# Designed miniproteins, single chains, continued (4): the designs that were tried, part 78

Each design is a single chain, and the fold is of that chain. pLDDT is the mean over its residues in the fold that is shown.

## One batch from the design tools (miniprotein)

Design m14864
Fold by ESMFold2-Fast:
Structure m14864 (fold): chain A 86 residues (1-86)
Amino acid sequence: MKLVLTFSGLNEEELKRKIEEARRLEERGYKVEIEVKGDTLTITIEGLTVAEMVGFVLRAIGYELDGADVKIEIKGDETTITIRFP
């Protein structure tokens, strides 16, 4: 499965932490692409299992409970999660 994960409204420390998390997935053998445009971070991950994808969805729900604006879109084997912090 493919995940496109987009964060906006991150401060510099939060941005760095999210990039480090994505690099750890790359070290584990996933195909990971990282793109930074202004205050927006997009992480594309390929090779996820269904269980791993559910883990990302649960994390996104955690951000929504903390006050972020979260959108989840599923198209076949591709999931897009967009998270906008206040």
Scores: mean pLDDT 83

Design m14865
Fold by ESMFold2-Fast:
Structure m14865 (fold): chain A 61 residues (1-61)
Amino acid sequence: MTPEQAARLAGREGGLSEEVERELARLARDGASTDEIAAVLRRHGMSERQAREAARLLRAS
């Protein structure tokens, strides 16, 4: 799975915009931590649990 595919999957579950999906893909490519990715998702309205699960999936790609 590419970082772009993982970001699109996270976006579908959270109702995220294309801009946020691009930010998530960039963070995953740059090797950002799960906590950093989860923080972005929380800022865009995901719960702590949803953000952590989505960040883990992005890091696994």
Scores: mean pLDDT 71

Design m14866
Fold by ESMFold2-Fast:
Structure m14866 (fold): chain A 56 residues (1-56)
Amino acid sequence: MLDPKKTTKEELRKKIEELKKKGADPELINAAEAYLDDGDIEGAVKYIEKLEKELK
């Protein structure tokens, strides 16, 4: 599980890129990137976790 207190912005960007390569939902990818660009690490983590749950 991603911990928003221990996860850096760079680590979240790498995770998003991995999920894109796995064919994750582009709408959820865009939401995660938007939260990350706004500096909302907690919001970004929530959407990344949703993407991981859908892909396993």
Scores: mean pLDDT 75

Design m14867
Fold by ESMFold2-Fast:
Structure m14867 (fold): chain A 67 residues (1-67)
Amino acid sequence: DTVEAARGTIEDARRAIKEGAKPQTVANLITAAYVLVVAADVEGHTDEAEELRKEINKVMEEAEKAS
């Protein structure tokens, strides 16, 4: 499920931030999550994709503040 894959990748990004992973690792996870969210939207999961985009924006803000 593309939506579940996107959600899992967002959680991986949050974990990486909390564990002090390198900025590049966090950026790669955010990029992967974004690609999955776009795929979910194209597949017709438009409402879920919109919610996940908001979550990605929050993770991006957390990453910027952590660096």
Scores: mean pLDDT 83

Design m14868
Fold by ESMFold2-Fast:
Structure m14868 (fold): chain A 83 residues (1-83)
Amino acid sequence: SVSDFEEDIKRALLTMRLSVLRKYIDTMSADEQRAEFATLRRLIETEYSDLPLAPQLLALIDDALAGRISPRAAVDEMLDLLA
């Protein structure tokens, strides 16, 4: 379990990373987008698994990797969840 303060810090760090990704996601190739989402998935599983939002973030990444939503939409929805 994480304290409210620790959760707020983890949410802020993910928000910063996702904001950078959002800025460049539309300029990436499909292969680069898949690699970024695979890296993000691993990061959430290893460093952010204790966040209450982790299952919802992982579901959005899996939807993007499966082509069910656009890469940009996945990043935007993840940022909305962290807001």
Scores: mean pLDDT 85

Design m14869
Fold by ESMFold2-Fast:
Structure m14869 (fold): chain A 72 residues (1-72)
Amino acid sequence: DAAEEAVAELYAAASEELKEELARLAKETVERIRRERLSPEEARELLREAVRRALRLLGASDEVIDAAVAAA
C-alpha cells in the first residue's frame, strides 16, 4: 500500500524527539479511551484523530493522511 510505505519512510526518517512525541501521543490516546470508557465509535474517532495528528507531525501530505485514516 502506497500510503503505508510513505508513512513507514517518514517514521524511519523522524528524529528521536519526534518518535518520543508520537509514542506519548499513542500512550495518551489509549489511556484516555480506557479512563473515559469511550464507546467503540468514540474510541474509533479518537484513534482517527490521533492518526491524523501523528501523520501531520511526520510531515505527511493530506492525501496520505486521508488514505491512512480511511484504512484505520
Scores: mean pLDDT 78

Design m14870
Fold by ESMFold2-Fast:
Structure m14870 (fold): chain A 101 residues (1-101)
Amino acid sequence: MEEELEELRKRAVEGLRIAADQAEATGHPSADVLRELAERAEKGDKEAVIEGVLLYALTQPDGDAALETARRELAKILGKPEPVSDEELDAAFDRFAARLA
């Protein structure tokens, strides 16, 4: 489980950094926020890791499979034995969208 959480953190950091670079290249105002989230995720900030996991799910071609994976990965980050609910997942996406606005 600890190794799985470390791999989730690494993937979240990489995804956030790539997204920040793309946002900067297109002049999107979220570039600085995405860089800050990547730095926080690298330091083990659970909220930032969650937002990186959500970003990765949004980039996947099979959205349904990606959302199911995200629910399980969020549960692992939060220390829950069950996948997060659809309501918890929606709330997490709402927080992420608000941060990027």
Scores: mean pLDDT 76

Design m14871
Fold by ESMFold2-Fast:
Structure m14871 (fold): chain A 60 residues (1-60)
Amino acid sequence: SKEEELKKIKELFSLTADYAEKMVEAIREGRERGLSPEEIQKRLDEIAAEHKKKVEEILK
């Protein structure tokens, strides 16, 4: 139904906004704490993997 489509779209938008915020926070916090570029990248990769999993769940 149109309502189910809208619900999924809203959930995807919410996930995208949350993902963007987590990425920005990880970079900012990592820089503030003096983490290496490699340590920051590892954290970004973890966030990206979690986001991918959540997107796949919604698109089922």
Scores: mean pLDDT 85

Design m14872
Fold by ESMFold2-Fast:
Structure m14872 (fold): chain A 98 residues (1-98)
Amino acid sequence: GIAYLLGKEAEKNGDYETAAFYYEQYAKSMENTPYAPEAYLNLGRAYDKAGDFEKAAEWYEKAVEKDPTNKEAWRHLAEVYRKLGDIEKAEEYEKKAS
């Protein structure tokens, strides 16, 4: 959909706040599809790059709930919890990425 393309364009231009806005629309449209984990991971990454670590964590958590085998998503979740100062959660999620 157009939301994904607009999100990609914003990300390419380093506008991560706008990328997150459009990726969230895309993620919501993918909610009940096999593409939901990837859409959630892309959205979490956009929030992470925008500096919104709490929203990044929320969407990375949704990504791993949908696909617990995605080690990349577990690594991003661990990294964002370190940025939030929650070292215990970061270490727990790093173990799931291994």
Scores: mean pLDDT 88

Design m14873
Fold by ESMFold2-Fast:
Structure m14873 (fold): chain A 90 residues (1-90)
Amino acid sequence: SKLPPIVKKIEEADKLYKEGVEAYEKEGDIEKALELYEKALKIYEEVKKELEKIIKEKGADESLRLLLEEIKKKIKEIKEKIEKLKKEAE
């Protein structure tokens, strides 16, 4: 099944993102938060590409389309957080 590997990647990215939030909010560590957000972003971008490929090759059910939309929203939010933290680090 292609879905369990994708779910594991999402869980890994979610964990890295949470660790990045905690590094920023609890530790004030901008550099660590940026590193963790960039790692999470890379995994979410890989998940997005894999979902787009599955949808293109095998057709989309509603759950796959909704998951892709959720991942796209997460990517946008993380990119915005990275840009904000980069400005704070300057």
Scores: mean pLDDT 85

Design m14874
Fold by ESMFold2-Fast:
Structure m14874 (fold): chain A 63 residues (1-63)
Amino acid sequence: SEEERRQRALELMRKGVEAWKAGKYDEAAKYFREASELARGVDPDLAEGFQAMAKLAEKKAKE
């Protein structure tokens, strides 16, 4: 269950990266936030990384 949750978080991170590459920063931020929430209970360092990505994407969307 924890590994399945980590895998789903990584899938969402991949979607966030694809959205970022397409210039869809608002969409990327949403995916990174969802990935962070999923990772929070199983890998705190990974969750923190995803949260940082989400904040950066949110900043880019407002520029």
Scores: mean pLDDT 86

Design m14875
Fold by ESMFold2-Fast:
Structure m14875 (fold): chain A 66 residues (1-66)
Amino acid sequence: MVFETDPSLSELEQLRFYVELYEAVREEVRRLRDAGEISQEEADLVLARLEEATRLLREEIERLER
C-alpha cells in the first residue's frame, strides 16, 4: 500500500531512516579501515559512537512498536 500523504512518514519511519543512514556510515568506516586508510583504533572509535547512536534510535523504535 503506497501513498504520499505522509511526507515525514511516521516517527518509526524517521528513526529507521536514521538507523539506515548510520549503518551506511558504519559500513563506509569499515571499508576505510579494511583499505588501510584509517587505523583500527580510529575506526573503532567512530564505530563505537555510531553504535551508541544507533542503540538509542533502536530503543526509541522498540518503544514506539509497543
Scores: mean pLDDT 75

Design m14876
Fold by ESMFold2-Fast:
Structure m14876 (fold): chain A 118 residues (1-118)
Amino acid sequence: DLAAAREAARAAGGAEGGASARAFARRRGLPEDEIARLEARGELYGRLWGLAEFLVRAGGLPPEEAARLAAREGAVEAYRLALRHEATDPAYAAGAREVMDELMEALGLSEEEVRAAA
């Protein structure tokens, strides 16, 4: 199932990215708010790279097109994640908003376009 394989690649990348960011932050003795912020960033960029790799290797897309599509989906996921955590984990939500802002700048997307796609 290609849809399941796509989600598995995205989830694996996110788990690796989040775990790596958390381990790095904990080794540095960073406060819990900073750990949460970096974990959200690691998870979202991990999910993005996992999807981009899947689109190249299984989907046969050119690397530039795969990266653009994965980054666009990543901006939408970052927006959703920020909304989900805003009330319960504002530091994690802030990390997600940073990723959304970075991807919007890289792709020339407005916040309105990201919200409409969510």
Scores: mean pLDDT 90

Design m14877
Fold by ESMFold2-Fast:
Structure m14877 (fold): chain A 73 residues (1-73)
Amino acid sequence: GKEEALKHLEEAGKALRAGDLEAALKHLQEAIRAASDNPAAVAALQRAKEAVEAGDIEAATRHLKEAYMALLA
């Protein structure tokens, strides 16, 4: 649900700031599962995951913010 998705999104953001890409990917996957009923949030979280896998931390951070906004809408 929304609260679980927000929790994992926050943990993914913390992991990115710490340079822990493995933890960031784990939390992004859990956030995607928790947000499954919110297509806009899922799309943004998937883009964040792809950015982390590509090593593009700036893009990952931008997409996390997009996912946060979608979850709050």
Scores: mean pLDDT 88

Design m14878
Fold by ESMFold2-Fast:
Structure m14878 (fold): chain A 55 residues (1-55)
Amino acid sequence: DTLKQAEVVRAVVPLLGTASDEEARAAILEEGKKLGLSEEDMERVATAVLQARRA
């Protein structure tokens, strides 16, 4: 669900400036679980966010 993926990103954005990659991934997975995202969708969001941080 694209809207749930966007909601997870918005929830974790404030943490991304100071969090490690491990902390950012943990926050994404935790917010994704709350919103009922599938494991596959949570991994897509985590991968995209972590790649953007490295770019």
Scores: mean pLDDT 75

Design m14879
Fold by ESMFold2-Fast:
Structure m14879 (fold): chain A 97 residues (1-97)
Amino acid sequence: VSEEQLDSEVLEALALIIAAVTINALRNPKVTVSDEDLVRDIKRIEQIALELAKRGDEAGVQTVLDALEEVRSLAKQKGLTNAAKAADEAIERIRAA
C-alpha cells in the first residue's frame, strides 16, 4: 500500500509505529540493529513525513520529526554512522519541504 492512498492520521500512526519499534529495538541491549536496517526504517519514516508535508499537515510533520530526532540521537549513541547521517539528511529534507 502506498502512502498517498492512506489518510493523514493513518500515515502519522504508521510513522510513529515504525519509529517506536525502532526506538525500542535500539534501547534494548539484547537487540542488535544493523546500520542498513535502520537506514531503511529512516527512509520509510522520511517518505511518510514528506507525504504529510505535501498535504499541509504541519502537526503531523512535527510529530514525525520529533520521533525521527529521537531515532537520530540513539543512532549516534550506538555508533550507527550511516543511519545517523541518513536521519540528519531526512530531517533537513522534511524541514525544507
Scores: mean pLDDT 82

Design m14880
Fold by ESMFold2-Fast:
Structure m14880 (fold): chain A 90 residues (1-90)
Amino acid sequence: MLTEEERERLKSLLDEIRAAVQAGADPETIRALAEELKAVSKHPRLQALADGIIGQADGMARATSPEERAAYRAGILELVDEAKRILDEL
């Protein structure tokens, strides 16, 4: 089971990713936060979601249109919400 300290750190990182996406941060910043999330979260389900966020950030970096970037941004937010849901179950 996760310790309370580990849970608070993971929740903080998820909140930072969400805030970065909503503030229009560059994909490299979002990717770095997701890499940190993956490194801290030793749980396979959370690591898989962190990999998903990294993939969406890489997609956002390759996107050439605002609409395409918005779709990747929405995908990251969905993965953050899913990770928070899983974190509440652990």
Scores: mean pLDDT 85

Design m14881
Fold by ESMFold2-Fast:
Structure m14881 (fold): chain A 68 residues (1-68)
Amino acid sequence: SLFDELMAKLDEYLEKIKASTDVEEIRRILEEATGLALAAMPDLTPEQQAEVFAKLQEMIALYNEKVA
């Protein structure tokens, strides 16, 4: 499904963010992940949207830690 494919890609992006030490690389990954998630949002249920937002918030939190 679209949701399963999106979540798998977001998990891949999250792992790349965790592994990266380059703030600019992390920023680009976060931008790409956010763009894909936002494009998919209209086709997702409210419960699926909540899971996607939770994953994006996790990515944002990691980015903020690495920028600080």
Scores: mean pLDDT 85

Design m14882
Fold by ESMFold2-Fast:
Structure m14882 (fold): chain A 65 residues (1-65)
Amino acid sequence: MVPEEDLEEAREQFEELVEEAKEAARKGDNRKAVLLAVAAAIVASTVPELVEEAKEAMKEIEELL
């Protein structure tokens, strides 16, 4: 398992990127939204505990595009 400290940092980064991606999508900045979503997915890919949250977040971002 990933250390709790690393998991907390990764979760914070992931959540921030997801929020920024959703905000960009709502504003019609689809390119920025996609780039931020990809960055969030990359962060989640390094932390198995975030995989299910990443799937749901990516689906929500796609629905906003």
Scores: mean pLDDT 78

Design m14883
Fold by ESMFold2-Fast:
Structure m14883 (fold): chain A 61 residues (1-61)
Amino acid sequence: MSKEVKELVEKAAEAELEGNKEEAERLRKQAADLLSKHTGMPLEVALALVDKEVKELIEEK
């Protein structure tokens, strides 16, 4: 993933840990949209990958 997508994923994980579900959802969608645009993958696939990365970051903390 690009640095910009990684930063959005990390911020989404932080928002989720803080209990700010609305902010976490917004950041996940932004990361997925950016990933989709940069790689050409479908938005649904990008969103699934972003969600997986966010969950992995939360589980490691």
Scores: mean pLDDT 80

Design m14884
Fold by ESMFold2-Fast:
Structure m14884 (fold): chain A 93 residues (1-93)
Amino acid sequence: NAEEYLKKGKEYLEKGTREDVDKAIEYFEQAIKLDPNNAEAYLNLGLAYLYRYMFYDYSEEDKQKAIEYFEKALEIDPENQEARTALATARAV
């Protein structure tokens, strides 16, 4: 189910290697596919893209994806302070 994919994605993102971050992105994408209204899944997918941008590739595409996913998380949950802070960080780097 979506929650199992979300949990697996978080486990991989916490490990923080490039390969683990790529795996986290795959799991968060599966979570969103199963539950398109899960704000936490969009937040974590954005965090994974932002982490990959900042620490591995400096890819403008990853930065833009992070911004889009944080914006989507805020559309679903407008009071999510973590998503708001993450969006501000992504725009500042």
Scores: mean pLDDT 89

Design m14885
Fold by ESMFold2-Fast:
Structure m14885 (fold): chain A 62 residues (1-62)
Amino acid sequence: KPKVLVVLGAGEEGLRVAAELAKKYNVDYVILLDGVTVEEFRKLVEELRKKGYEVISISVPL
């Protein structure tokens, strides 16, 4: 099953965390979100899981 990393974060910090976790978990896709609400982020994660993706989600303080 495809593995997706979803990161809620801005700029350099979001990119850094995404890069580190993508290597650690050997993910197939990375989605970096900036300027969205925590609710929108959570909905995206839930939809991906419903579609059969393995989802790793993390929120980085802005």
Scores: mean pLDDT 77

Design m14886
Fold by ESMFold2-Fast:
Structure m14886 (fold): chain A 80 residues (1-80)
Amino acid sequence: MEEAYKKGFEMGYELAKKLSVEEAEKLKKELEEQLKKAKKEVEEIKDTELSEEEIKQFEKQFAFAEGFIEGIKKAIEEKK
């Protein structure tokens, strides 16, 4: 969802501005790994255990997390 992504981006950017480049890079890497795992787990159970509403909720959460990671990336680029 566009709104969830945008909110994630703004929050990730503002948080990363307060961190050192090293801390922001570490946070970005940890969140990217967590997001990959979460997406894989959801795909594995999507067809058997999740309702369409639950799938949409996960898509919204993933959009926010993707935005948050991209916000961190932008702040890192601006600090270089």
Scores: mean pLDDT 80

Design m14887
Fold by ESMFold2-Fast:
Order: C-alpha cells, then structure tokens, then sequence
Structure m14887 (fold): chain A 66 residues (1-66)
C-alpha cells in the first residue's frame, strides 16, 4: 500500500505547493529528536518561517516541478 501512497504524495507535493511545506515540516520534526522544550521552540520558529517564507518555498517547489 505504501508504493501507491508514496507516488500520490510526491505528485501532491509538486501540484499542491503547500503540501510540500507540510511534508517538509513533518519530516523535520520526525528527524529532529529535540527535547519537549526545544521542540516547542522549533515549532515556533517553524511557524514564524512558515508565515514569513512558506509562500516563497511553496512557489519554489511548484516552479521547480517537485
């Protein structure tokens, strides 16, 4: 079941722009084994970056054809 889901997720990231941002954030948090306190700080930084640059990132992914 993962093969079909993975293909769909990759296509969705390219077509959805914002979807790529969400996926990146999820992967970053999953890969970043920070403490609870530091994880909260990371979430705040991610939210700030999302508001300030997520649109640029989403457009970059869309334009790049990812």
Amino acid sequence: ANAGAAAGAAAGAAAGGGDATVLSERMSKQKNPEEAGLRVAGALAAGEATAAGAEAFSKQVWNDGL
Scores: mean pLDDT 49

Design m14888
Fold by ESMFold2-Fast:
Structure m14888 (fold): chain A 102 residues (1-102)
Amino acid sequence: SLFSRGDYEAALEELEARIAKDPNDAKAYALLAIVLAHLGRLDEAREYAEKAIELDPNYALGWAALAFVYLKMGEFEEAREYARKALELDPFNALAYSVLMQ
């Protein structure tokens, strides 16, 4: 789906508020990384994707988010590697599939 920059900025504020209430929410960090990657804030996106994996290394969306960040960075080999890791954990992860299907 196609979102405006304002939609991503609103999602950013919501996810930052969620993390402030629950700093161990691996899902919120993974979603924040995806939003930041769409905004082109790739260094921050990588840090939050890595934080999601630190909190829950078995959470497929954390690996899929990291794969998406590397895809946005143009690092296609690393993107595929992390996407495959996400699919090992969840073979139905849509974001990881999208990274591999380019």
Scores: mean pLDDT 89

Design m14889
Fold by ESMFold2-Fast:
Structure m14889 (fold): chain A 66 residues (1-66)
Amino acid sequence: SVDQTVQQIQDIGDQLAKEAKTDDAKEAIRSSTNTIISAVRQGQQISPEAARQALQTVKDVAEAES
């Protein structure tokens, strides 16, 4: 269900935010997680695996730009 997918993506985002080394990376991950969840709720076909890959990239880029 959409609700189950949203919960899985939220859990992924929360875990990556906890692992993030900078406050900027934590906020970037939280913002991106909310954007992905909004897209899923609007009917976009985004798997938890695809969300994990996208959020990992956000984390890596934000930490590299610090």
Scores: mean pLDDT 87

Design m14890
Fold by ESMFold2-Fast:
Structure m14890 (fold): chain A 95 residues (1-95)
Amino acid sequence: MSKEQLEAEVEAALARMSAAVSRKAAERALEKGDIESAIEHYKLAIESLEREIEALRRLIELSEEGSELYENALRELKEAERELEELKEELKELE
C-alpha cells in the first residue's frame, strides 16, 4: 500500500465516522421535534458523505483493478452513494 492509498483510506474512514455521528444527531433532533437542528445535522452528514465519496474515488484511482483494496473501495463507494441519496431525500421531506 502506497502513502497516497493509505491517506485516501484514512480520509474515507474519518469522513464515514463523521457522517454517522451527524446522522445520529439529526435523528435525535427529530425525536425531540427540533426540525431546525435536524436539518443542520443532515447537511453536515451529507457533506461528510461527499468527502467519503471523494476519498474513495481517489483510492480506486490509485488501486490496481481487481485487487482486494480496489474491490472493497468500489463496494464502500456504492454504499456511500446510496446513503447520500437517502439523506438528500430525508432532508427534502423536512423542507
Scores: mean pLDDT 87

Design m14891
Fold by ESMFold2-Fast:
Structure m14891 (fold): chain A 111 residues (1-111)
Amino acid sequence: MSEAVGFVGESGGAGIEEALRRAVAWLREHEPAQVLAAGYDAATGIFGAVQVEVAGQRPGEPFDPRAPLVSSQVLEGPDTPATREAREAVERALRELTALLEEIQARRAAE
């Protein structure tokens, strides 16, 4: 049975990346119906979040491992030279998570 799982990073540019890495690790070992990973860096004001869910799943319905995964991503905060490295780090983590979701989806289709 799949459950909703959340990962949150705290203050520091490493917080968002760590939350996303934990979400990636969880998805590799488990394929939950819903995953939320979010982080906020108080020093830069950068907020990153990603939500993953099974397309079309309704409350009380059984988890369908062959249903497509849908992801939505948010990246907010200042876009200045001083914050660019932090933004780029979050963008790289989001890209890695997207690639992993595509791999998981392909493996589900191959079953």
Scores: mean pLDDT 63

Design m14892
Fold by ESMFold2-Fast:
Structure m14892 (fold): chain A 59 residues (1-59)
Amino acid sequence: SNLEKAKEYLEQGNFEEAAKLLSKEVREKVEQAFFAAAGVEGGRKAAIEVVDEELKKRK
């Protein structure tokens, strides 16, 4: 799924490609988490967590 690919891009630090694969709703959550976190690594981890929560909702 696009959500799984987005998580893979975030794990690789490719935020731009990850954002392109997300719905508007999920992308906004990811952007919010990224900007709220301390530093790039903190933002990356927070963004991955948002995508992982969306994947869990699918289950």
Scores: mean pLDDT 75

Design m14893
Fold by ESMFold2-Fast:
Structure m14893 (fold): chain A 55 residues (1-55)
Amino acid sequence: MSREEIVLEAALSILKAGLDFMKEAVEKQPDNEQLKKDIELIEKAIAELEEELRK
């Protein structure tokens, strides 16, 4: 187990928690287009990090 893996797992956990919070926020602000774009960017970042951790 490398220090890089620990950092990536920590970042992934934080991003997932942030995504859940943002999804709850968008339910209260459905017209917030910026928030929807930010959610898409975070989801993409999570997917890329999960793929990197699987190697």
Scores: mean pLDDT 79

Design m14894
Fold by ESMFold2-Fast:
Structure m14894 (fold): chain A 60 residues (1-60)
Amino acid sequence: SAAEQESMAALRATLAERDPERADAVMALFERDPSLLLDFAIHYVEFNFDAAVDYVLSQE
């Protein structure tokens, strides 16, 4: 959907801006396991961006 595409684009932009070195790795994990997208969103809302990135990367 358009809303989903916009949300994904916003997420990618935020990752590229705040953590450019790890943005590609995080995006690759989302492609490997789409359920991590929900977990990332929950951690981002509940805690902060850095906690969300750390959580996703810790799932490797």
Scores: mean pLDDT 79

Design m14895
Fold by ESMFold2-Fast:
Structure m14895 (fold): chain A 58 residues (1-58)
Amino acid sequence: MEEEIAEAVKGVSRAQKALDAGDLETARKIADETAEKLKHPGVREAVRRAVDDLIAEA
């Protein structure tokens, strides 16, 4: 469980770096790839929502 949360945090951080570079497509791709690696629906949904919130704030 902790490993999936750590992977989710890394994925969101990588998406944030892509957004900082102005690459919205790469940020969305990173979110989708991270979500596909997660087995727990709640963590998967949290990653997608976090990236969507970051894009909305950009």
Scores: mean pLDDT 74

Design m14897
Fold by ESMFold2-Fast:
Structure m14897 (fold): chain A 84 residues (1-84)
Amino acid sequence: NRVLALLAERARELAERAEALGPATAEAAELLRRAAEALREGRLEEAIEALERAARLLEEAGARELALEADILAGLARIVRALS
């Protein structure tokens, strides 16, 4: 699925950006990497849960832009799940 591959790549890019911010966002980066893997494998429920948890951690860390992007990816994954 090309759409899931694209969402996975976006989650991977977010993970790299979160990791670059340092230790405060390290757990969010790991969740985003987990979400990218789940998206590549079509595990939509696991991917959505990981993206939503990452968004909350990014919000708590003050990484508002990354949190918003993670929430958008979770929303897109929910749409893909609904259409499947």
Scores: mean pLDDT 88

Design m14898
Fold by ESMFold2-Fast:
Structure m14898 (fold): chain A 78 residues (1-78)
Amino acid sequence: DYLQQGLKLYDQGKLEEAKKQFELALQKNPSNLDALYNLGRVLADLGKNEEAINYYRRILFLKPNDKRAIEELKKIEE
């Protein structure tokens, strides 16, 4: 399970390896909200805030009232 492998790697601080696993999870299911959220989170941790914003906005496209995505966008955008 790519999502579970990504979470394990993220907990170990292996951000680039975690990113690859979350990208593979999205290839299998492009609407996987957990994969979109965790990919946004790892991108923000890597300092790639604009890419992180794009993934959180994609969550809101799929689920417009998603509180986690709304709060993460508010923290990054200003």
Scores: mean pLDDT 85

Design m14899
Fold by ESMFold2-Fast:
Structure m14899 (fold): chain A 75 residues (1-75)
Amino acid sequence: SSMEKKEKEKKIREELNKLVAEAVRQGANTAQAIFDYVKKHKDLNKEEEEFARTMATVAVNGLAESAEQRARAAA
């Protein structure tokens, strides 16, 4: 059902947000962490994999944009 799909997408989003945040905190390569996540979750279909990649990109860009905004506010 669409509700089951949305619940799985919510879980993927939450897991990726946590993964990206932890990778940034540790100074790790976020792209490698995302790649490893997708590789470990072989049960993801193509749509779910694309959703995961999109959410990961949004999380990374959001962190980069926040850093840029802080730098501009300090200038």
Scores: mean pLDDT 71

Design m14900
Fold by ESMFold2-Fast:
Structure m14900 (fold): chain A 63 residues (1-63)
Amino acid sequence: MEAELTRGAALTALAAMLSVAKREGNEEAVRVAERAYEELLETEDPEKARELVTRTREEIDRL
């Protein structure tokens, strides 16, 4: 288990969420996912990357 793998997994998860949101035409979910993706690009902490994925998924689920 590597820190880089956790961040890579987070990037993949957010990209997948963004793709699904765009396919479904959910503009609010697209905005939420894009914001998290941008934040992830600036994050050097793998733990924060994981937190971003969890938070983004929860926010989209509430929409």
Scores: mean pLDDT 76

